# Ledger of designs, part 49: designed miniproteins, single chains

Each design is a single chain, and the fold is of that chain. pLDDT is the mean over its residues in the fold that is shown.

## One batch from the design tools (miniprotein)

Design m1681
Fold by ESMFold2-Fast:
Structure m1681 (fold): chain A 57 residues (1-57)
Amino acid sequence: AGLGVRLAMRDLGLSAAQVYEIVRRAEAGASYAALGREYGVSPRQVRGLVRAVRELG
């Protein structure tokens, strides 16, 4: 849901552009651990963010 993405952005301190980049790189095969290190978030948080964005349609 859109609310999930909005909350993740706020809680993780991520901009809309960073969220978009994380999801795109994850879909392209980047590991959640690598993305977590680059953006200062946990692999679990990357996984949750990707799922929330996919739920938006």
Scores: mean pLDDT 74

Design m1682
Fold by ESMFold2-Fast:
Structure m1682 (fold): chain A 55 residues (1-55)
Amino acid sequence: SKEALLAIREDVESAAQARAAELIGTGKPDDIERARQLLANTAKVVASLEANAAA
């Protein structure tokens, strides 16, 4: 259902933000780059889930 897809989207976004915060918090360039890639990839997943919910 649309509601289920939006709930999954919220869980995915929340989990990615928590992980990214941990990586950024290390202050290490490699970890910060991993956080950037994680957030970029999560944005693509979120966009796909929202598109599928709208269809």
Scores: mean pLDDT 83

Design m1683
Fold by ESMFold2-Fast:
Structure m1683 (fold): chain A 73 residues (1-73)
Amino acid sequence: SASMQQLIERLDRVAERARELGDEETARRAEEIRDEMRQAQRNNASPMEITKLQFRALAVEAEVWLIERQRER
């Protein structure tokens, strides 16, 4: 779906931003969630599985946001 594609693209940006901040581990986790999201699309994943992936995506995005803010201070 369009919304799912937007989340995949958002996770790509989150991974890129994490790398810019020097956090390769967080970048890899964002990429892992992205790949799981693409697999969920192919495998007709349940709404519950999609929701869990969305919360994991939000969590890693928040983590990058906090790291960025800490370094800007």
Scores: mean pLDDT 83

Design m1684
Fold by ESMFold2-Fast:
Structure m1684 (fold): chain A 86 residues (1-86)
Amino acid sequence: DKVEEAEKLLKELEAAVQAGDPDRVIELTRQFLRVLDQIEDPEKRKELAEKAADILSEGAERSTDFDVQVALGVALIAVAVHLVSL
């Protein structure tokens, strides 16, 4: 189930954001977007993409580390571009 896989990746992304791991944030966001493209339900894709954007935005608001802020910004732009294309 690709929806279940995407939800699992969102939990891993949230953990990476909380840990302040910039490389993990970028990699998990890429994996999430690849799985998202495999979900045929456009409403579910939008819901999952919005959840990813919320996780990344909240992380950016809380982070004080420059490298983490840059990674969160890059990941958020990737999710936002994907969301407007759904």
Scores: mean pLDDT 84

Design m1685
Fold by ESMFold2-Fast:
Structure m1685 (fold): chain A 85 residues (1-85)
Amino acid sequence: MLKASFKIVSSEEIPTGEGEGELDEDRVFTGTLTLEDGSVYPVKLEIINEKSGILTIGDKQYSVELEAKVEGDHLEITISNVKLL
């Protein structure tokens, strides 16, 4: 598994925030998300392709746009355009 971090930089549905976790071989990220208000949630991000994914926070699913970049020994993911499914 690859260590990964992500940032939510643009969202109408949820506050911006940052997450850390691990990406598996099926391109599923699992970890924790800390929002700007200090709330912490378990999170799952399914990477569909290089530009899109499905973000799950609790019982809610969101479609997201993403950009992934390899920085040293970890993956950095930028998440934007979060929309409730």
Scores: mean pLDDT 78

Design m1686
Fold by ESMFold2-Fast:
Structure m1686 (fold): chain A 75 residues (1-75)
Amino acid sequence: TAELGEALYKALVEVLGPEGEETARRAAQVAATLVAKGQEDLGLEAVRFTVEKAFGEDAARQAEKAARKVIEEYR
């Protein structure tokens, strides 16, 4: 849903900072779409992959952790 996408975007921006706003938006959009299809694991993989390409593995791990919490709380 649009609400999940917004919540994911806000959580990812909090992890990545202002420089990561575009990356957070893309990751949130893909993850929200996959979660809406029941593919939560693929959504988390999409977040990790998108963030890793822009900011590296440590940032990707933190982003995945933040996204997982949002998805669990949104249920």
Scores: mean pLDDT 84

Design m1687
Fold by ESMFold2-Fast:
Structure m1687 (fold): chain A 89 residues (1-89)
Amino acid sequence: STLTLTVELERLPDGTFVAKATVSSAGNQVVVEITFENSQKTVKRLFAVGPGTETVEARYKNSETVTVKVKAEDVATGQVVSKTLTGLP
């Protein structure tokens, strides 16, 4: 199945980063991993999403620059699509 991934990153006024990953898969379950990395720590969130189109959201409050890595893996085929974004303070 064709696997697509779109990622949006927003910073809220309170300093919270919001990562939204929209995944489309025609036939298989997908595992989505959203990772927030800065100089001090790494935080990971895992989501299992069904076939079709689904949006998952992860939040991380931080005052530093954050690297956001999103991976979507098709469970049946092992196909992986990923995106990396930088969130500024």
Scores: mean pLDDT 82

Design m1688
Fold by ESMFold2-Fast:
Structure m1688 (fold): chain A 57 residues (1-57)
Amino acid sequence: LPEPETLSDEQIDEMVERFERALRTGEEVEFDLGPLSVETSDRLAELGSRLQREHER
């Protein structure tokens, strides 16, 4: 697509960094997913869940 409705590498990195920061500070983090594709939203949720689990290692 000329303008894909999926997250770019930079957007993913930003969200990962923000999630990581929230986990360290004990902050709540909510991503403004907006009208993203269902696939992108699911992938983001899975990524966040994995990141949270790894944080306990």
Scores: mean pLDDT 60

Design m1689
Fold by ESMFold2-Fast:
Structure m1689 (fold): chain A 108 residues (1-108)
Amino acid sequence: MEKELIINEAIEKGVSDEELRKLMRELGFGDEEIDRILRRREIHEKTKEDYEKILRLAEEDPKKAAEYAKELAEKEKDKEISEIYKNMAEFFEEAARRGMRPGRSFRL
């Protein structure tokens, strides 16, 4: 928890990938774990605008959010990012089917 908080604060402050790698190594993270965290940061930066749009659509109509996320998944050439959008689409389709508004805390 404490190490994760330090990393999250560094990411929020816009620390470079090189400085973030150095910080994570000092905190005892292995190279493979560091690469996974940096990849998550890259995915977040590439997807944040569409993620926010999906969440706005979900507040009005979860079905529209699901449809938009599905279109993003089908157009995305990066398999990992495409899978994230597919998971979002399935989540909002289920929410629409149940007549529920999902929380804004969807975890990728």
Scores: mean pLDDT 77

Design m1690
Fold by ESMFold2-Fast:
Structure m1690 (fold): chain A 86 residues (1-86)
Amino acid sequence: SMKKELEREILRSMALIGLSVMILTEKKSKNPDEKVIELYEKAAEKIAEEDYEGALEAIEEAKKLDPERSSLLENIKELIREAEEL
């Protein structure tokens, strides 16, 4: 269905925008955590590859290193799960 394909692309785009905002925020912080940035970039790459399992694993690892952003990461995980189910 064209409608489901569009909904999937919107959810993927929202997840990628969220990760991009987190990457930029970390890079502009006083003490950027390079490992956190690498995990966010890895998650974005996995979403682009449609490797949703790999994306969720990268986000879960990032959540352990960046617990202050855990709520934002949980929201991104839900967007990915919803896209996978479409």
Scores: mean pLDDT 86

Design m1691
Fold by ESMFold2-Fast:
Structure m1691 (fold): chain A 71 residues (1-71)
Amino acid sequence: SVPQAITNSAQYLQNYVASRADIPQSLKNQLQKAIDDQNYSALLSFARLLQPKGPPDPKLLESIQALESYL
């Protein structure tokens, strides 16, 4: 079974990319496929591309850290 923290991180990332028009649709599709396939290594790789150029997003960082700790 997948830990709740990983399920929460996947849900957060799904909502995060859905809320942002500036993210390419191809990246959104790849991230969604990684979630659907439970490919957390691919999900982590795509999530790292979502970091803003300014100050880090704390919840995005927490989601990335949860995936890193699981893998």
Scores: mean pLDDT 81

Design m1692
Fold by ESMFold2-Fast:
Structure m1692 (fold): chain A 88 residues (1-88)
Amino acid sequence: SREEELELIEEIREVLLEVVPEELAEEFKEVLEKGVEAVLNDDEETKKEVFEKLKKLLEEIAKLTGAASATEFYRDLAERAHERLLAA
């Protein structure tokens, strides 16, 4: 549902804002805002675009923070997303 998708975006925001480098923070926020708009408008094409952009940002964060931090970051993100989907 839209509520579940919006909750997932909020969880991602909460997790990532704590660890996103300042250099990527603005781009990260813009991608999430576009994601919220896409969910509210039921725009599947834009949702897919946002997902692809988010993947690229995660790769950049991994590159900047180092392999160990990247692994922990991806694991925490996946666990939180999983918990949210199970709660919905």
Scores: mean pLDDT 68

Design m1693
Fold by ESMFold2-Fast:
Structure m1693 (fold): chain A 67 residues (1-67)
Amino acid sequence: MSLSDEEKAVLLYLDTHPEGLTGEEVVRATGVSRSTLSRLERRGLIERRDGRYYLTEEGLAALERAI
């Protein structure tokens, strides 16, 4: 799987916030579209729970491989 610079920024930012972030917070911090968040969620790289996004084990592994 390939990651764009924007996708890597989202995964790295979530990795530094294990408490989870709202979609609004992620968009504001990284400048990505909500469509980018939806794609990452569909790929299993982030998960949404109670209105917050969290980095998954698969997301962490993808981030480590992309660096």
Scores: mean pLDDT 82

Design m1694
Fold by ESMFold2-Fast:
Order: C-alpha cells, then sequence, then structure tokens
Structure m1694 (fold): chain A 93 residues (1-93)
C-alpha cells in the first residue's frame, strides 16, 4: 500500500493546483468562498482515507508517510480557513 499513499499525495497536489487555477479566474468573493469550502470538503475526504492507512497499514514506513501526508493536508485546510475569513472580512469593509 505504498502505492496507495502515493496516489493520495498525487490527488492532494491536483486538488491544490485546481484550486489555484479556479481562484485566479474568479472575481466574485462569494464564489471564491464557495470554492474554498468545496476544496475543504475534498481535503476532508482525502484526510479520512490517509488516516485509515495510518491506522491499518502493517508497514511502518507506509504509516509514517501517511501520517506526514495527513499533517500536510491539515495545514492546507487551516490555510483555506484563514483565507475564507480574510475574504469575509473584506466583504464587510
Amino acid sequence: DRERVRELRERFNEIKRELEEKMSKEKDPKKKIELLKRTFEELNELEEEVARIAEESTDREVRREAVLLGAEITIEQMLLFVKIKEIEKEMEA
């Protein structure tokens, strides 16, 4: 299941690239928030799959790689949350 962790990392990178592309084209702050929230949901599903591998894998290195990927996903989710709050604040000003 080293291959499964690699697939999930590739999906994570694709989600980030797609978000950057869509954000660069979007001008409506409400639609930007919707896009960020949708990406947060996608990352939450990815994190659940990664957490399952971290719990269930019999390979110590696979578990370690899954834990590290899970941490990266959590950091990205926190950054998305901060970005949502920044846009919300700008809309109130």
Scores: mean pLDDT 86

Design m1695
Fold by ESMFold2-Fast:
Structure m1695 (fold): chain A 99 residues (1-99)
Amino acid sequence: SVANELVGKEFEYDGSPEEGARYAAEQAAKETFKRLGIEDEIESVEARRLRAQTEDDYLYAVRVRFKNGHEAIGFLGVKGNKVTVLGLIVLDAEGNILS
């Protein structure tokens, strides 16, 4: 799976943990669609904080919606100034898993 190649990737971020999770999800989604040869523009990004195990660790579920109906759903772990992609799936407009 092309999306699985992005699992374990780390991104540096500025701002809040939520902003970091959104940024990493956007980058991972764009890279996955680029590798699949699919061109689409991000329309919206929704981040939801999940319960963290410690005060220093943040877990986010992020949904990235694209203008032509493609979607990415990611799990992102935030620690310090780093965000790690813990899981990622990408979908077409019909809900088929592309990766």
Scores: mean pLDDT 84

Design m1696
Fold by ESMFold2-Fast:
Structure m1696 (fold): chain A 80 residues (1-80)
Amino acid sequence: MEEERRENRRKAIEEEVSRLVDEYLAQGKVTPAEADEIRRRVVEELERRWEETGKPFTSDEIRALVERHLAELRARRAAA
């Protein structure tokens, strides 16, 4: 039961993250490669934070994480 709930939460997070990233992709704000990287990193971060805190995430928190990881990704590429 707990494992199934965790899986369902992960799927919901993945869907919300993908929806937001796809919206940015459609607006030309990210490249396909950035979209894939951001989806992966944000889902991983949310999964880690859930394991650490046990608290659900709001849509605003997911959006903030997408924006933060996108900024970090671009900063790292600019520095390289």
Scores: mean pLDDT 75

Design m1697
Fold by ESMFold2-Fast:
Structure m1697 (fold): chain A 112 residues (1-112)
Amino acid sequence: SALEELLERLAKLEEELKKKYEEAKKNKDWKTMAELQVEAAIEIARLLKELFPELAARADEAIRLLESPDLEAQRRGLELLAEMLAEVTGASEEARARALATIDEIVAALGE
């Protein structure tokens, strides 16, 4: 199903992101940490657009906000992304928890 493919690809993205993020954190490279989190969020939005065409307009708006140099716009993009993830995972408590944990890590990285 589209939801199963989303969860598998989110898990792989989370593992890759954690490795790159920890390396940047060790080097105190806050710029690279923030850039990695924004790139991950854009990839998640593209994935939502691919697997859930009904979300395409909202995914495009999230991508537009995330590609902005404005941190407040990037934060709004992350909030839209979290809303869309909660919506598509709403039928599964486990899937919802996993998707939201990924977004929480992205938001926390931007806050550091």
Scores: mean pLDDT 76

Design m1698
Fold by ESMFold2-Fast:
Structure m1698 (fold): chain A 66 residues (1-66)
Amino acid sequence: NPDVEKAIEALEKNPLTPELAKEFVKLDEESQKKFVDAIIDSLGLPKTEEVEKAVRDYLEEVAAKQ
């Protein structure tokens, strides 16, 4: 999945802090979508459902880290 691979690579090059990820998971669904869309725009990634899911999953994984 080349778009998802690009999203993961971009996030690894520009890592989000655990604090920011923990704040993301506290947001309501609408605010979470806006947050993900803003990250996608800032990284120049395509706004596909697969990329949105990859960014969301990354944030949830980072938030789960101690």
Scores: mean pLDDT 78

Design m1699
Fold by ESMFold2-Fast:
Structure m1699 (fold): chain A 97 residues (1-97)
Amino acid sequence: SEIEELAKQLPPEIQLALTYLVYRHGDSEELLALLTKIAGVSKEEIAKLTPEDLREALEKLAELLGVSVEDLLNPRGIKLTEEIVLTWLQIAVESLK
């Protein structure tokens, strides 16, 4: 999977932040299961995290994507589909070069 290959290139804290956002705003259980496996966390562990626990990682992810942390936390009803997550991963990995 291209998502798996790209997600593995992210720092662990960014993998965790992305997994958290997909847990909160995603619409695919398969995508969430893949990201939890890559990040090395359970769904139950993700469920107990707060934005404050992930503040630095969310700031780094927002910088890589060229958006604000507020945009990541409040997507205004937009679901994080596999297509959106793939696009985010492509941008983030390119920004790490």
Scores: mean pLDDT 87

Design m1700
Fold by ESMFold2-Fast:
Structure m1700 (fold): chain A 91 residues (1-91)
Amino acid sequence: LSPEMEDDVNAAFVEMIRSVARISLENQGRPDLGRRVAELIDRTAAALPDPERAVQAATEILRTVQEGLDKGLSDDEILERVEEVARRALE
């Protein structure tokens, strides 16, 4: 209800999205990619001054991971796509 609580909620959402992305990739037998994607989410969120934008960027990265898994893409292909999403979020 306070502005401080809203920032805490946004940080919790980023952590949740990071965890979902990592677990999804681990469940697909891709734990190394899961770690790299989680690290990318952390770096992207830390570089964004707006907590709401950090949640949006983490959500876009997670969506990109899910689309890559659905398409049967390789680890390198998924990583390339999520790095592109992270780069666009920092513009």
Scores: mean pLDDT 81

Design m1701
Fold by ESMFold2-Fast:
Structure m1701 (fold): chain A 81 residues (1-81)
Amino acid sequence: IEELIEAGRLEEAEAKAEELIAAGKDVGRVYYLLGLAYERAGDLERAEEYYEKALKAGYREALEPLIELGVKQLKEAVLKV
């Protein structure tokens, strides 16, 4: 799955992720990798959703990307004021 994300093959990465999640395999890490894929694709809302799911599943490495996305969104909101 990580190789598919690095290659930009998002549709195949999503299909593989669904298989792994259905099998109960590394669910938190799979959500984290989907978060990375969506962040790289510029879909920050989807990235945040998947990082939250990863963190809820116990994958603590999702915490740093969540903080970074929150800071970026806050910075953009502050500039509008």
Scores: mean pLDDT 72

Design m1702
Fold by ESMFold2-Fast:
Structure m1702 (fold): chain A 82 residues (1-82)
Amino acid sequence: MEDEELEKLIEELEKLGYSVSPAFRATLERLRAEFGKKEVIEWLKEEIELMKSTDAEERKALLQKYNDKFKERAERIRRAVA
């Protein structure tokens, strides 16, 4: 039951054209171990919000809003799992 929200978010990303691979799922498990389930769920929700944007101006605003978070997230992941 507790992984149900995570799986639904992954399905939503896949429907939006995101490539869900075994490597992606392995990365999510590492992130859950390091940062916790709630943080990973929040990251997936941010990605879904960005991918659902159909307005060019809204998409630019979301990219600016999340760009630094995405960079910080990537650096934190690299430091935690490298």
Scores: mean pLDDT 67

Design m1703
Fold by ESMFold2-Fast:
Structure m1703 (fold): chain A 90 residues (1-90)
Amino acid sequence: SLDREIQVAMARMILGVGKATGKEKEALKKVAELGAKLAPTDPETAAEIAKLLKERMIELGVPEEKAEAIAEAVAAGDAEKAIKLIDEAF
């Protein structure tokens, strides 16, 4: 629970820095890497981070289907696929 709260807070902080600096794509990639790293050992936290990433991408104008595909790659622990899809979406 506490570890989950810390990891989710870290993801939110990274997204907040992206918003404040205009480096949105860089922030999304960092959050995707964080979520994917957690997927093998903490799939519940990875899924929550993936959902947060999806919500932010939709807010930035990424089509829902693409945002969903990226979130699914993160939740599956596939950082390489998630990053590639983020590059294709922006």
Scores: mean pLDDT 88

Design m1704
Fold by ESMFold2-Fast:
Structure m1704 (fold): chain A 93 residues (1-93)
Amino acid sequence: MVTGGSPIMFEEITPKDKLLALLKSQGATKDVYTLQQVILYLGKYAVDQGLLDPADPTRILTKGTELGEILGVDSIDGNDIQAIVELILKNVK
């Protein structure tokens, strides 16, 4: 379903209940989003929860957080957009 590249960032997706609840905690009001919008809300969540690694602010530390439980990972590399997209797509309807 995902080949990578800029067009996928504008594809509309419907998050599953846990991911949707996380997005709504960050001010999201809709049930359908683009991948770019989901990534922006995840970034806002990481900042609001203090999940950025002080040694490397491109790394998001998700271990023991609701985001980590939803995505099934202990950390996210903010520069690896392909990996972030794949993690999000595992959590859409």
Scores: mean pLDDT 78

Design m1705
Fold by ESMFold2-Fast:
Structure m1705 (fold): chain A 95 residues (1-95)
Amino acid sequence: MKETFTFEFSDGGKVTVEAVLEGDTLTITATNEGLSHPVQIDVYVNGKLVGSITVAPNSSATLTIKGVKEGDKVTIVVTDLGTGERKSASFTVKS
């Protein structure tokens, strides 16, 4: 399973998040493009915070989450740390 989300912020920057599931391992790759500030990525599974990572301007970072099951609801929250602007996307894990 592969999901891709693009988050556009009011300060003109863009964050792209790719979520790839292999077995029970979810790999989140976030790329911060055009923002002057770092962003925080918070990942929730069924409403529980399971991981967080900070992505510097013009860079990418990867977060690995284990034990994800089919039917789990994943929510990705992206915060622009320079403005406090927050955006989110959710998906349901599929085989």
Scores: mean pLDDT 84

Design m1706
Fold by ESMFold2-Fast:
Structure m1706 (fold): chain A 94 residues (1-94)
Amino acid sequence: AKEKLEEILKLAEEFIKALEENDLEKAKEIYRKMVELIGSLKDLSDEEEALVKGIYTLAAEALSAKEAGDEKRKAAAIKRLRDRIKQLRELIEK
């Protein structure tokens, strides 16, 4: 599953970039692909599963905040999302 976890990290970074570029439709498409990929994962450790769930939950929050025009909530969600991305990257590089 390492290759799929690396794809999730790539999608999460592309998602943040789409939100920063104000491309909401692209952000929604990337989010859908990320959730689909996560749903295909098997045999994850409890730590990997928790981080992956954190990533899609925070991505959903960032998307919701962007749609609501809540820039403060969006920025907070993106910051927490970047923290989860970093933790997952460090975990798979071990």
Scores: mean pLDDT 85

Design m1707
Fold by ESMFold2-Fast:
Structure m1707 (fold): chain A 64 residues (1-64)
Amino acid sequence: GAAEAAERGARGAEAAGGRAEAVGDKTSFTMTVTGPSGRTGVGRGEGAEGANRATAQAVALAGM
């Protein structure tokens, strides 16, 4: 589901040395990732695919 995709993305970001926070009570998610350099990236999406896209955007913008 979308929550599982968001959790997987957050763990991936943390495994790469960053910090991640995923927020969403429905099918909509906001992923915030802070990279090791302190750069913060934010992504948003809906559903499981949206959660994966939000994670990818946040990670890319965080410089990871």
Scores: mean pLDDT 67

Design m1708
Fold by ESMFold2-Fast:
Structure m1708 (fold): chain A 95 residues (1-95)
Amino acid sequence: MEKEKEVEKLAKEIEEIIEEMVEAGEINEEKVDKAAELLQKIAPYLLEKLKEEKLTHPGIQQLIKRLEEIANSKEAAKEEVRRLIERGMAAKALA
């Protein structure tokens, strides 16, 4: 329960950083780097939770692989953060 609260807090920080860039319509490298660091901190906990569920769905297996890449590579984490920002900008443009 306490670990989940810490993960939720870090996830909210990531969301706030991403929302700032989506609202501004600009990607800021310092903010991407910070969000990537936070994402790397939560990735191991998300991996543990997904592995405990013993889900065999192909989508979950792909998510596990992506989280492992993010946990072990700062570049992969930054790419994932940029992808989330771009998706947020696209969603806002359609709204």
Scores: mean pLDDT 78

Design m1709
Fold by ESMFold2-Fast:
Structure m1709 (fold): chain A 61 residues (1-61)
Amino acid sequence: MEEAREILRALTSLPEEEIERLVAEAEKDPVLSQLSPAALASAMLLRAGVTRFTGPTPVPA
């Protein structure tokens, strides 16, 4: 899980509190906890909806 934390810090601008929550959720999930650190970080990013930074909907005028 430590490697996944470092990958998340490197790839995202998420605050450490969000990264810790993602890691904690991954540790509770037996499917996620068996993944490699890189795959685990990618799965956590998908679950967190990192693409929601700018929003999946059109930006309002």
Scores: mean pLDDT 67

Design m1710
Fold by ESMFold2-Fast:
Structure m1710 (fold): chain A 84 residues (1-84)
Amino acid sequence: SAGEALTAKMLEQLEKAAEEKGLPEEVRKELKEIVRRIMDLLLSQRPDIRTAAEMEAAYAALPPEQQAELRELAERYQRLLEAA
């Protein structure tokens, strides 16, 4: 699916960027898990996501509990990048 292809592309881009920055394997693994969970949440609303605008639309369609989970995941992602 388009959403699965986007997720795979994002994970590939993340892996390449992480290797270029020399991030530890444990950090790379956690970043990938966060991206997968975020995409799982978004794709549950819009399985055909291809663009950032479509991701934002999918986020807006999420129930409040899932919006909160996604925000927490995004904050954890940012903290990992700041610590690295």
Scores: mean pLDDT 82

Design m1711
Fold by ESMFold2-Fast:
Structure m1711 (fold): chain A 100 residues (1-100)
Amino acid sequence: MNKELFEKLKNAKTPEEAIKYAKQLLEDVRKTMKELEKKDPLAAFVAAQMGLAISLALKSKENTPLGIKAAEDAAKRGTPEQAENAKLVIEAIKKLSELL
């Protein structure tokens, strides 16, 4: 996961900034998913769950619990690195919910 984009989202002061960096994080996750699709379908599925979590949070603040659940499910099925990335996604979703 792009830690620079995550830090920018954590430091966002407006809904517009938070949405911008969350969309960039979503694009980064989707790119990773596409690169993994033919090489490691399970890792691609876990990346897809993290992308779903961010996408749900971006659509509506009311989706925050569902987004968190998707990221938690990804953490349980992924590698240790993917589990740490899922924790960052949960923090990003919480920050986005606070500003929306």
Scores: mean pLDDT 79

Design m1712
Fold by ESMFold2-Fast:
Order: C-alpha cells, then sequence, then structure tokens
Structure m1712 (fold): chain A 59 residues (1-59)
C-alpha cells in the first residue's frame, strides 16, 4: 500500500524521534536545531538517519 501524505508525515516523525533517541536529544519528532545538526553528521545515529531518508523518498 502506498503511504498517503499523512501516513508519510507520521512515519517521518517517528523516524526523527528514533534518531533523537539514538543521539540522546529531546524526543520532539521535529527538526529542532540539534536534530538538523545531527542530520548533517549522524554518526552513531546513521541507521535511524537512513531509515528517515528512505521514508522521505518513498512515494
Amino acid sequence: MRLTGDERAAAVAEAIRELQRKAGLPVTGKADPETVELLGNPGEAKEAFERLRAIAEAP
């Protein structure tokens, strides 16, 4: 089943929350400045970053 815009947004938010947990950041599900910096250098959160990227690129 294709993800709708709302389903995709929810999946992206969940992936952001997982990335924030991995990095020890506050879990907000939003692109906070700390989260944006982490997206530029995911390091130990690379797996969560790759998952977020795959979800964001899904139709």
Scores: mean pLDDT 67

Design m1713
Fold by ESMFold2-Fast:
Structure m1713 (fold): chain A 79 residues (1-79)
Amino acid sequence: ELPEPVNATEYAMNIAYELLKKYDGKLTIPQIAELVKKKVAEKFPDYAKSVPLFYYELIVHEVAKKFGLKVKPAPPSPF
């Protein structure tokens, strides 16, 4: 297996942290993840195209949890 570019993932985590601080609970995890993906695509377009939005949502969730940052709650699932 080819190793993932560590710099692209680290960059995504840094952008997630900055966006979470900027919006301070005003955006949901998917909304912040889309902004992270857009920023990553500007610097690492091939990586951004290869990685689904769900992966950025995971990064945003992990950064928010680790640093105690606020996100807007998503609507509850009916199941």
Scores: mean pLDDT 75

Design m1714
Fold by ESMFold2-Fast:
Structure m1714 (fold): chain A 94 residues (1-94)
Amino acid sequence: SKLDVAKETLEELAKKNPRITEEQKEKLLEIVEYLLKKNPNMSEEQVKAFVVLLAQAVLNPGALPILEEYMKSLGIDEEVIEEVIKRIEEIRKE
């Protein structure tokens, strides 16, 4: 499943960056699940790219514009993009 692809990608990223906590991984997967519910036709390659950019955005606020541009390039609705950014900001406060 595309969620399994996202889980595997997050596990690989967490192994390379111990700053990504288990709680953050769970919240990042919830963001991916939300995105896929709104955009069910995303390819596995697009999901992998999204997860990489999502993890970078949580670790570095300077990466948020890169994630936003990627989502816009995929034709994702502005309301969905705003919700994803909001959820990232909440994760970063913890």
Scores: mean pLDDT 85

